# Ledger of designs, part 34: designed miniproteins, single chains, continued (4)

Each design is a single chain, and the fold is of that chain. pLDDT is the mean over its residues in the fold that is shown.

## One batch from the design tools (miniprotein)

Design m13155
Fold by ESMFold2-Fast:
Structure m13155 (fold): chain A 64 residues (1-64)
Amino acid sequence: SPIEEAAELLVKEAGLPRERALKIAEGAKLFYDNFGREAAIQMLVSNAGLPRELAEKVVDLLEK
């Protein structure tokens, strides 16, 4: 699923535990579906502490 793919990317590139990565990916998908791309990116950068480039890759996977 897009959420599982986004979580896998977070495990690989951010070194996050899978359970935490899944929760972050689920939260990003919720923000994307309700508030759009930039809101999801901003949540990942500001609340999850991700670099913007990685946040953009996560949201790209969630858009598929």
Scores: mean pLDDT 86

Design m13156
Fold by ESMFold2-Fast:
Structure m13156 (fold): chain A 94 residues (1-94)
Amino acid sequence: ELEELLRRALEHLDKAIEALRAGDIKEAREHLEKAGAAVREALELAMEKDPKKAELLEEALRYLKKALEALEAGDIDAAIAYAEEAKRLVEEAL
């Protein structure tokens, strides 16, 4: 279940990054939000079983928040960079 949630988060992060690069701001936001939801669900499971994975997922959520804030500010390059960092952290938690 945890691995499935992390893989789902990665799929949404990949789609978000692709949408950001294509200029599809609405699609990028939707996928960043879905990635955040999957990471939050994964974090709840990890907090009970794996404190190291929980720390990585908490960091991933902070970068997802920064990506959404950058997107709202119109800073697409920063949004991509933060989304890529969140992806790296989720991959490390996998």
Scores: mean pLDDT 90

Design m13157
Fold by ESMFold2-Fast:
Structure m13157 (fold): chain A 74 residues (1-74)
Amino acid sequence: MEKEQGREMIDALEAALARGDPGGGARAARAVVEMLRQGVIASPDAVVRYAARGRGGSEAEARRLLEEARRLLE
């Protein structure tokens, strides 16, 4: 996955969370873990902790995760 694709994915997931789309948090979690796995983002502490726990969180937690991933793609 390229950084450009990562940014597009984050934009789409943030929009989905803002709309209250069901499963948005789980999709956000999977997308960020995939970006970390492919080396698109470099091991942010929040993503590492989230992946290590193997669980999703609230919409607020998912949004925070996407915000951190976006920062790392810049």
Scores: mean pLDDT 64

Design m13158
Fold by ESMFold2-Fast:
Formats: sequence, structure tokens, C-alpha cells
Structure m13158 (fold): chain A 58 residues (1-58)
Amino acid sequence: MKPLTREKLETFISYFPTVSLETLAKAIATEYNLPYDPSLKFSSEEELIDWLLEQQKK
């Protein structure tokens, strides 16, 4: 699978400005087969992007 980049995540998030960060996290994690915990909460798009990039490394 092609690795996630910050630019790709920023572009993807920009397509769904009305969707919650938690919903975006679940959707992106599902598409890229990353582990997701529904108890996770994000305060910003940057926090979401940093978390997703970190999950990709594991």
C-alpha cells in the first residue's frame, strides 16, 4: 500500500470540511488498514494528521 503523507491527508480532509475529526480518523484508518480506537479524540486537524502518520509507522 502506498504510504500516507501529510500532503495527502491535508488534501483528503479538505474534501470533507463538515465531517468530524473522529469520523475522518475512522474513515482514513479503515481505508489504509490502520488500527483505530473509537475512544480517541482530536482537538485539531494537525493532531489527527500526526496521529495517522504515527500509526502508519507501527
Scores: mean pLDDT 75

Design m13159
Fold by ESMFold2-Fast:
Structure m13159 (fold): chain A 127 residues (1-127)
Amino acid sequence: SPIDQLITFYEKGKEAVDKYLNSHDGKNFKEQVKAIGLYYAYALVTGNPKDLKIARNSLLPFAQIVLGKDKITDPVETAVELLVNAGYEDTAVTVLAANILREKKKSIYKLPEYVAEAKKKLKELYP
């Protein structure tokens, strides 16, 4: 699952994330959005400002092409909207769960506990 993949990225670090991103280079639009979305979730759980900036910048071209947005005002909502549009609702839930975990300042190993809350949030955004 994307939740298990995110925990694996946290345990193995940035090298595993870079390998995953590189494996999706030149893939179709939807696969690229999925990979960038999961990287953004990784950036949220680590709180690393450089990764947050890189992930946000990577989402911007897709936000412009798919959603008609010139700027990203809310990067969490933008990532979620792109992932839902791409058909990766499970990865969208993972981004929302990562954001909830970050806001609550909880351990990555509590990430599965926020899946139900993240699913409710997704329904609020896309009823």
Scores: mean pLDDT 85

Design m13160
Fold by ESMFold2-Fast:
Structure m13160 (fold): chain A 74 residues (1-74)
Amino acid sequence: SETLSKKNINSVEEALEFVKELEYPVLILMQSTDSSSPLLGAVARNEEEARRKLEELFKKLGEGPYDLAVSRYS
């Protein structure tokens, strides 16, 4: 499966533009750049769900910046 990664994400908008490089459905994995951060994941089936899931992940992780990995979900 193709996996794309981007570091130092600071906004939901930036993360969403990166996620849109892959076809849905996608698996989104996020963590804070802080090494103590948990790795959190969500599956999104479309752009609306991806935005909502990214907003939830940003709230759960707290202060940024964040590291993002996205893979095609099958």
Scores: mean pLDDT 81

Design m13161
Fold by ESMFold2-Fast:
Structure m13161 (fold): chain A 70 residues (1-70)
Amino acid sequence: SPPSLQEVIDILEKNRASTPPELQPTVETALEIARLMIEGKFEEAAKMLTKLLGAGGEERIKELLKKLAE
């Protein structure tokens, strides 16, 4: 089964200290988006995701996923 949104938050927070400094802002933004989604604030979450992706965030998300897979 896919992880719940809360499980994703827990994994990101657990691995935050081992995440490289350059990816820390990406982790913080991802955690904020996930928290907004849990709160039902989907429009606000979508706006933050769009800003993240538009600022080269696709590459940063790929780097973060690669780091979490270690």
Scores: mean pLDDT 71

Design m13162
Fold by ESMFold2-Fast:
Structure m13162 (fold): chain A 95 residues (1-95)
Amino acid sequence: MFILEGEKPSEEEAKKWIDNGFKRIEEMLERGEDPERIAKLAVSLVEFAVENLKDEKFIEEVYKRAREILDRAGQRNPEVAEKAKKEIDEILKKR
């Protein structure tokens, strides 16, 4: 979804966008798509959650789901997965 006119999305809109993002990533994993692209998308969802949400429990769930995705992507490319895991850890540590 596009953020029109520079407005931040509502928490409800942000949560829907994140859920749709994870659904897309799950499809990519099932299709055996590029683990680097999967990792990049997982990192972007964690960053988006931290920047757009105040719901700490939901942010923690996004982080856990992203790590699980990165573990699965790491079965095909462990180096990319390790780098992405460090990125999401740094994003969360700065909160």
Scores: mean pLDDT 80

Design m13163
Fold by ESMFold2-Fast:
Structure m13163 (fold): chain A 76 residues (1-76)
Amino acid sequence: PIEKLSKEEAREIAEEALREIERLAAEGTPEAAHRALLLMIATKIILTSSELSEEEKKELIERLDRAVARAEALAA
């Protein structure tokens, strides 16, 4: 079986993804919004297979969803 990512590794990946999504949102282009969406999807997969608690996963996923929604709104 694939080994689960540690809490530390998963959180670091999520925090890095959130920073990048916020940077992409600031670009205000459809290409940046699309990249933000792909980063969110990849990060959600990582979080789902991680050792983070369900509460921590939910918090990070909600933050990712909000960040991508902002990127999409700014690109519209």
Scores: mean pLDDT 84

Design m13164
Fold by ESMFold2-Fast:
Structure m13164 (fold): chain A 109 residues (1-109)
Amino acid sequence: MSIEELERESEELAEKVLNEEERKELAELFQELLLIASQPELNVEELEKIKKKILEFARKLNVSDEELKEIERIFGQVVKAAKARNREEFEKNLLLIHYTILKGAEKNS
């Protein structure tokens, strides 16, 4: 899936699957993650805290244990990209996490 396709499908899924409060919470979680990764010194403890918050949010949306494991795997790629200062891989893997949460919520709604 192209980045542009992933962005479009994620926007459509978010409107379909999440209420306004849930969309705001998800947006705030991803903004916090972007801010942490943009710091001159990468704080791995802050990354682990935001990861736990994202996984808890996904659990509230009834995302399956299998899909939660996939989110955790993709988060490993986010951490690697952040450490490498690879912005493209970081943003791509953030979109993949976002999409995986929304797709998991859609399946179990």
Scores: mean pLDDT 81

Design m13165
Fold by ESMFold2-Fast:
Structure m13165 (fold): chain A 100 residues (1-100)
Amino acid sequence: MEHLERAVEHLRLVVENRDDPEETLRHWEEAVRHGRLAVAEARENPEDAELRAEVERFLAAVRQAAAEVDERYAGVDLSTPEAAARALAELAERVLRLLE
């Protein structure tokens, strides 16, 4: 659960730092890293039903949020760090809302 908790914490920091592209991207990278570690931990511990359920809930939230952000940013130029950071902050905010 520690990796999943850290992934969620870094998603909150992505939202809080949305106007600082460097900080937003740094926290997004940490959220992705910890998210991947949580998925790996759940796969290595199939007997931990609670961890598996929480990871599955997290991945479902990420998939839904990503689809919504892809639709909203269709045709938007995300090549600048500022635009990328704004899209990632909205993605993070949607994931956090779905996990409530």
Scores: mean pLDDT 84

Design m13166
Fold by ESMFold2-Fast:
Structure m13166 (fold): chain A 97 residues (1-97)
Amino acid sequence: SEKEKIEKELEELVKKLEEALENKDVEKVIEIIERIAKLISEQYGLPEEKVRIELTKVAVGEALRRGDEELAEELRERLLDEEERKELEEQLKRGKE
């Protein structure tokens, strides 16, 4: 089943993303986000750019939760525009209350 194959590939990519975050490997984090975004976009008919943005917001939040401010800043600068960064900042402020 194509769906089962995709679910397995996504599970493996999520594990690789966790490892890249643990290793503070910015380039690998970006590579994995782009791969997941393409896979989800192609299979579910979602805009790749929107999936990439949402995955980036999740990765930034996870980096901040781990205390990795440098990784979080690098991801924001490289993968998000000014408006997307403002939206993420507002979301993170709401989550702290």
Scores: mean pLDDT 81

Design m13167
Fold by ESMFold2-Fast:
Structure m13167 (fold): chain A 107 residues (1-107)
Amino acid sequence: SSMQDEIIGLIDRLEDLAKKAVEAALQGDRLTAEIHLGLMYIVYAIIKQLLKKHNFPEEVLDLLDEAVEYAQKAVEAALQGDRETAQKYLQKMQDLLQQAKELIRKA
């Protein structure tokens, strides 16, 4: 459905913003990292409202919430110069977002 496609597109934007935040953080650009992280939270809030409005399964919201927690942890690790930990947390975020998109397609 068009609503499923719209939500999936927003999840892809959330992932891109998280990756950009981590990249900026690893380069020592704290301001750019914080801007991208802030934009990620705005997209996250929009996705949550759409999921609730259209009665998607609670499991989708739980996966999204956990993915955003891993994005936060990835940025924090990146700001400390821990590239390996940042990449591991980004991978966990990506895996959770992929699961969320699959559940949305099946709904």
Scores: mean pLDDT 92

Design m13168
Fold by ESMFold2-Fast:
Structure m13168 (fold): chain A 62 residues (1-62)
Amino acid sequence: MTMTGTLKPEFGAIARHEVGFEAGDEVVVTLHPDGKRATVTSVKTGGSFTTRVSSLPHIVDF
């Protein structure tokens, strides 16, 4: 499953140097087949990181 969302302001502010993301960046979220992990990809930079599905509500607004 693939969804489009926006990176939450709080996450972008604290993590941008590690993952190359900024607050408010448009992202594509791809759910992994295991249902436990998802890949978040920046539309602007093409950079991505993998996180737990349970963490998504704290990272991305859909």
Scores: mean pLDDT 71

Design m13169
Fold by ESMFold2-Fast:
Structure m13169 (fold): chain A 109 residues (1-109)
Amino acid sequence: SMLEELKQKMRELAEQRRAGQTTRLQVYQQIKELLGGVKEISLDVLIEMLQALTELTPEDIELIRRMFEEGLKTIKELLDASLEVGDGRVTSALSLLYQIGPDIKIIPS
């Protein structure tokens, strides 16, 4: 499906970035192109995009999931909350997505 292809593309970009074959800026530019005019993304897609942009720990991923379950539903809301808890990795990745669309809504996977 297109959703599984998108998640797979994000995983491939994460691996290429870790291997030094692409840069964080190039990954950001590809995500920006993919999210042009997009109003909603699933939580799973958000997590894969954040992992393509930065190295997230399992604890960082669990923080994102908990914030979503607690009712935070936009990139802006997730970014603001991550700034309050002081998670610099999550904040860094969400700051890049904020530049693309702060009002992009996160829906259940």
Scores: mean pLDDT 86

Design m13170
Fold by ESMFold2-Fast:
Structure m13170 (fold): chain A 88 residues (1-88)
Amino acid sequence: GQAQLDRTLAELRQSIDEAPTASDALRNAIRIIERVGDELGVSVARKVGDILRLVGTYIQGRLQGKSDNEIKAEILREANAILREYYQ
């Protein structure tokens, strides 16, 4: 429900904000996506695709010379979108 989504998004935000590096933020986002996807019965193929999407966002940010804070913001945005789709 909406309350569960709101709690998960708050957990995601805190986890990314507390991460020392963009790499740590990526690992934290993947962990949350895997857990929530499993809890909601999301297919393995969809979870893998969504995780690869997050990894792609991280790699692209690094290749573009973005700061850790900029990459963390992009990971937060992408993971937020994925989680919202899972709770639809």
Scores: mean pLDDT 90

Design m13171
Fold by ESMFold2-Fast:
Structure m13171 (fold): chain A 55 residues (1-55)
Amino acid sequence: GKTYYVTVKEGETGRDIITKRLGVDPSQVRIEYKGRVISASTPFPEGTTIKITLL
């Protein structure tokens, strides 16, 4: 699947990035941070870069 590296903005969750910035269904993506699969609802500090892979 297609992979994106995205920097989290203030107040954004992974779900916000997936649905609002990428326009895809959260059930059809895998989110990774530092080699670990993470929940779309996990909060991140501003400036964190996360990996999003379309399944």
Scores: mean pLDDT 77

Design m13172
Fold by ESMFold2-Fast:
Structure m13172 (fold): chain A 57 residues (1-57)
Amino acid sequence: SKSQEILEIANQTGKEIQEAWREGKELASKVGDEALEITRQKNRELLQEMIEKINEL
């Protein structure tokens, strides 16, 4: 069903967001807080991609 496909897309995007934050926090501890801004932008892009994939179903 489309609902199942939506849930799978959302779950995959959630995993990608969690990993991006993990990597971003580790990098920020080494090079400073500007790395977190890069991570926020990446997460915004991942969320937008998720919305687009869901809208294509």
Scores: mean pLDDT 81

Design m13173
Fold by ESMFold2-Fast:
Structure m13173 (fold): chain A 85 residues (1-85)
Amino acid sequence: SMMLELEITLGLIGIVRGVHKIIGDEESAELADRVGRAVQDLLDGKMSKEEAIRELREAREEAEKAGDSLTARVAEQAIETIEKL
């Protein structure tokens, strides 16, 4: 189920955000929050698939530039799952 895959991905995004908050990396936590909000807004019908993918790609690129491989990985997972919708 693609919906179940998105829910699992949202859970992983929450874990990544929590890790960044625990270690005091506020910038990476904010990037993870952006990834989570894009997925959540898509699930709530507040954002189109195309809008969500654009936001997630931008957040992934920012995470990659910052060296935040965890946020980049969960953003990529979200993009792959949404592209299958």
Scores: mean pLDDT 86

Design m13174
Fold by ESMFold2-Fast:
Structure m13174 (fold): chain A 75 residues (1-75)
Amino acid sequence: MLSDEEVRELAREAVRLLRESDDPRSRGWAALLEHALRTDELSREGLIQLLEAAQEVAPEELRPRLREMRERALA
């Protein structure tokens, strides 16, 4: 199970990847993750849900990395 710090580190990593996308939806998911990080609203379960949703709209090149991040959050 991930610690709060590991959840935040994983979320920051996901934000960086999603921000590199030209897709507005991917950038929108990055903004939601950043908001959750700032407002102390980010739970491990919330991160898993956000990564799953982001993975559906992300470019194919980013999907394996987002999937691996989600798997790390699930462990």
Scores: mean pLDDT 78

Design m13175
Fold by ESMFold2-Fast:
Structure m13175 (fold): chain A 81 residues (1-81)
Amino acid sequence: SMQAQASALLEEQTKLTAKAMKIIDQIADSNPDFAAKMTELLQQGALAQKGVFEGDQAALDRLRAIIEEIKALLEQAEKEL
């Protein structure tokens, strides 16, 4: 169901947002491009989250894509730490 998919993605977004914010805090001065890209994705994620709460299936698909992009950037940052 959409509700089950939304709940799983929202939980993942919460965990990834916390991890991303910690990494931004650690590397923002040394890697401003990463900080900017991650901040943009977090903002897009927040907008998609709002759409998911409003029952927008397209927002659920956008949130899923944004989560995958956040994961990719976090993996890249972890390799550089």
Scores: mean pLDDT 82

Design m13176
Fold by ESMFold2-Fast:
Structure m13176 (fold): chain A 61 residues (1-61)
Amino acid sequence: MVPPEEVRELLGRAYYSARTQPSAEIRAALREGLLLAGEGRFEEARRVLESVDLPPAETPA
């Protein structure tokens, strides 16, 4: 089972990546991940987000 906090972290990384270096794949994974996480399908959300090569986590100030 995937912890909800892990999915939230991946969603944050995907959101940041979509804003700083947008790609169709990252945006699609972000949309799908948000939908799946909203439905409580965290394992599927993690799988979708991990299918895309996300850059290292970076939180803007």
Scores: mean pLDDT 69

Design m13177
Fold by ESMFold2-Fast:
Structure m13177 (fold): chain A 98 residues (1-98)
Amino acid sequence: STVEGRLKAAEDMKKKFDEGIKKLKEVGSKYPERANKVAEEIKKLMDEAVRDFEKAAELYKQGKQEEASRYGGRASNLADQAFKKIEEALKEFEEEAK
């Protein structure tokens, strides 16, 4: 079902995000204050994505499929930005370790 599929996708996304943040803090362990600051900035993007995702789920329950799709799209874009920022930060910390 579309609802069960979306809930599982959100859970998988959160797990992947938590793993990414853990890796970022491990790779940035020589600069813990900076790694924590970057992690908190990225977390704000994911928190916004989660809010938009929750709004999309609410709108789907109300039968407002077009509005739900717009909020879902925004959530997906914000989550993608968060993951890209994790990748960029990992690359920067790895380059400084060389």
Scores: mean pLDDT 80

Design m13178
Fold by ESMFold2-Fast:
Structure m13178 (fold): chain A 103 residues (1-103)
Amino acid sequence: SMEERRERFRELEAELEAELDAMIAAGVSDEEILEKLGEKLAKEFGKEELVKEILEIYKEKGIEAAKKFLKDKYLTEPDVDVRRLLRMMLEALDRLEAERSKR
């Protein structure tokens, strides 16, 4: 149901934030972090191809291009579930970019 989906997405957001913090603290690579978070999001949302596209943009064109893709897609996306996935991926990229500035 839509209510169960909203509840599940709130739980997923909290889980992803905790996992992201833990992986950053453990010194896991940015690429591995994004692949692990992306796999979890792809399974939960059934959006494997979208997550794969985001990861390919990140690997080929870098973080700025991936963030731009997510922002542009978010503005035109009518599906609330897809917008939530896009927001979660964007937040992960923003945090990794901040950590990269320290490396």
Scores: mean pLDDT 82

Design m13179
Fold by ESMFold2-Fast:
Formats: structure tokens, sequence, C-alpha cells
Structure m13179 (fold): chain A 68 residues (1-68)
């Protein structure tokens, strides 16, 4: 479905943001990495509930900008 296609797109966007943060911040502690994963999972869960791809992308970019 269109929603499943958007979910895959947002998931790939989140994974790219996560990898970019890890590459920029090799100093991240285990706790900070776990917190980052939890924040990204929360954004993906909200997207599953709302279907708002633009809100999900905005939140992921805001998260990336804080860490990179």
Amino acid sequence: SSLDEKYEEIERFAVRAFLEILAARPDLSEAERAALVAQLEAIMQEFKETGDAEAAKRRIEELRARWV
C-alpha cells in the first residue's frame, strides 16, 4: 500500500540519520546510543499511528541536527 511504501521510505531515512550520527559521534556512550534508538523508534511508532510522513521526517532531521 501507499502507507507501507511511505513507512519503508521513512525507515530508510531514519536509518541513514542514525548512521550519520554514529559516524559524526564515535564518542557516543552505550546509554546515549540506546536513547537515540528509542527516540527514532518512538518517531516510527507515531508515524504508524498518524501516517504523517512529513512530521516524521521533520522530527528525524531535528534529531540528526542536534547530534551532528
Scores: mean pLDDT 85

Design m13180
Fold by ESMFold2-Fast:
Structure m13180 (fold): chain A 62 residues (1-62)
Amino acid sequence: MTIDYRKLLEEDPVKGAVEALKHLVSGGFSLEQARQLLLKEASDIISEEQLEEAAKIVEEEL
């Protein structure tokens, strides 16, 4: 289920992560679980700092 998100993360890591985090949270994951899933699946594309920035944006919207 993460293969489509890898393309988004490759094009714009922060914006792609925001969209992926929102999708995972909508699917029933907590923001913390969503962050851990993204880091595990796409650690080669997105840095921890970029993921933290994306999670901050999602927290402000939720």
Scores: mean pLDDT 74

Design m13181
Fold by ESMFold2-Fast:
Structure m13181 (fold): chain A 81 residues (1-81)
Amino acid sequence: MEEKIKKILEESKKALEIVEKNGSEKMKELAKELLKEIEEKAKKKTEENLLEAEINLGMLHIMAGVVLTAKKIEEERKEKE
């Protein structure tokens, strides 16, 4: 369990870093909320809470993709204004 928790936290930090570097303030706040949920669930050290942490990690990975896409759209919109 400890090793699995470590992997979840490491992957979560990597995804958050992408959002922090590329996201808007709103996206950064949302990503921080997801990380907080992952950390809180991981601290409980139960199979159910670990599964919920995995689900939130999946959402954070999706967020990293979304924020990169949103940044690209925002840049293109500004160029056309």
Scores: mean pLDDT 77

Design m13182
Fold by ESMFold2-Fast:
Structure m13182 (fold): chain A 76 residues (1-76)
Amino acid sequence: KLSDEEVEQLIAHVRALVEAVLADPRLSPAQKAAMLETVIAELEELVKKHPEIKAKLEPVIEDLRARLAAERERAL
């Protein structure tokens, strides 16, 4: 069972982590894509274990997938 506060805190931490990764000039687009893939996979596993939070995490996962697609395109 995850509280609404725990879910909001998780979303805030994920957003901060993604911002830091994408802003790091030392990381290649391929490295950024790999890191985003890991974050997305972890969030998808969390939704499987806690289906009640799916509605709150679904927009976050969709945003991350869009960013992942952009980094994959840049890596080509």
Scores: mean pLDDT 84

Design m13183
Fold by ESMFold2-Fast:
Structure m13183 (fold): chain A 95 residues (1-95)
Amino acid sequence: MAAALAAEEEKEKARRELIRDIAEGMVLIIRGVMNIMRKRGVSDEEIMEWLKKLLAKEGASTEFETLEEGLERYKEALEKKLLEEEEKLRKKKEE
């Protein structure tokens, strides 16, 4: 079996891990922004509306009851978007 196949699998693993880490980092930034908004007297209803607008921009469902559910949906939507953009870039170069 060729060592080349193992190297390809490691590269794909590294890419998926990077995309996951980026999505996780973005969620941490959003959590930080939410905490600052709360400290500045922004209501939880306004924070919820802001998060729904963020999710709508990413094409994600805005049907959630808690901020934690909204953050999980945002993470999933961001991971999917990043994976799709990566795949589009690869297909354009294989012409």
Scores: mean pLDDT 75

Design m13184
Fold by ESMFold2-Fast:
Structure m13184 (fold): chain A 66 residues (1-66)
Amino acid sequence: GGGFFYTMTRRLIDAGEQLAKEDVEEGLEAYRSAAETARVMEKFDPVRGRALREEAERKAEELRRQ
């Protein structure tokens, strides 16, 4: 259900933050996976899915600018 997708997407974003400290490319990959999972979530939970996708995309952009 929606709770599983929310938890999985949040964990991917959090993993991206930790991975980015060691490897920018791995952090970007995790954020990309989070954004794709959030897009699936948007089909049944558009408000939370969109918020998580925008967070993942924003964090990926910030990481690219370092």
Scores: mean pLDDT 84

Design m13185
Fold by ESMFold2-Fast:
Structure m13185 (fold): chain A 85 residues (1-85)
Amino acid sequence: SDLEEKLAEILHKLSEEQMEIFKQMVKELQKTAEAILAGDKKTAEENYKKFEELYKEFLSKLSEEDQKVFEEVYKEVEKKLKEIE
């Protein structure tokens, strides 16, 4: 998809520091999904808050154009998390 192509381009141009934050975001998001599937709402909420903090930090280091791409991804992530609750 167009969104997937734009994401791949952004990921390929990330600095080492930006990539490290991105990896941490993915890890916290994965932990959130795992906790939701396990029925552990408290752990899911804690890991999601960590994801949100990292996401805000990550966005602050991107151009406005690249931020828009990640905002679209964030909406899809929120939708998928609600589907598994």
Scores: mean pLDDT 82

Design m13186
Fold by ESMFold2-Fast:
Structure m13186 (fold): chain A 72 residues (1-72)
Amino acid sequence: MEEEKTKLLNEAKEKAEQSIADGREQARKFGEEVAKKYGPSVGRSVYGALLAETEAQANREIEKAKEEVEKL
C-alpha cells in the first residue's frame, strides 16, 4: 500500500514538473510579446504572474493526489 501511495505521489510530482516547465516557456513567450507591445516592465510583471499561476496549478494537482492517497 505505501508503495502505491509513493508511486501516485511521484507521478503527480513528475506531471507537475512538466507542467511547470511548459508553463514557464509559455509565460516567457507571452511576456516577450507583452514587453514588445507595452514595455519591459509590464512584460516582466506578466511573466512573473503567469509563472506563479503555473506553479500554483501544479501544487493543486499534487494536493489532489495527496487527498486521494489519504482516502486510501
Scores: mean pLDDT 79

Design m13187
Fold by ESMFold2-Fast:
Structure m13187 (fold): chain A 82 residues (1-82)
Amino acid sequence: SAAAQEAAQKQTLERAEAAGARILMIHSLYENFGEDFSHKLGVDRDTLRRLYGLVQQMRKAKEEGDEEKALELAQQILALVG
């Protein structure tokens, strides 16, 4: 149903936002302090850099009201972190 799809999309965005907070923290620790905690997300450093870019793009899409793009980026983030 449309209501079930809307609920699933909302959950996807909420899960991606929670993952995004962890991604930004772990990326910040690497960039500012040289501490590599990419393994805490189950990814390598190249994937961590990609995840950082996806989180920034997702947040921008949300700010601009582009719900479809925000959802697509959320799905990509969740696929990469497992």
Scores: mean pLDDT 86

Design m13188
Fold by ESMFold2-Fast:
Structure m13188 (fold): chain A 65 residues (1-65)
Amino acid sequence: DEDVRSALLRSPVSEEQLEQARKAIREQVDYLVKTGRMTPEEGEEMIAKAEKTLDANHAAALALR
């Protein structure tokens, strides 16, 4: 959903926002894998990288507040 994707562009501060962002990334990667636009391995790497970025952004937001 575009609404969930828009939420991803804002640094997630709450755990609920973080989980919604993770779900959106996973759904997008699953779609790309199902359509043959990326391999399952590339999808797993992309999810891992995105989750690491979200965790870092969340930690930075908490450190500033």
Scores: mean pLDDT 70

Design m13189
Fold by ESMFold2-Fast:
Structure m13189 (fold): chain A 69 residues (1-69)
Amino acid sequence: SPMQQQRSLVQSSLVHIRRMVDRIRQGRMTPRQVRGTVVQADTVVDLAEQVGDRDSAREARRLRDEMEQ
């Protein structure tokens, strides 16, 4: 179903964002790359909320907030 496809996209996007956050923690990303990852995390929050995936929405917000600190 379209919702299952969107849920799968949320999960794959979260894996990517977690890897990007790890690289940010290592100091291995430019400010432009950090800003791009924040935008991606905001998109994942919106998508996860639209499909009712509350756990993934919370995780994406947590990762987004970490990048803004």
Scores: mean pLDDT 86

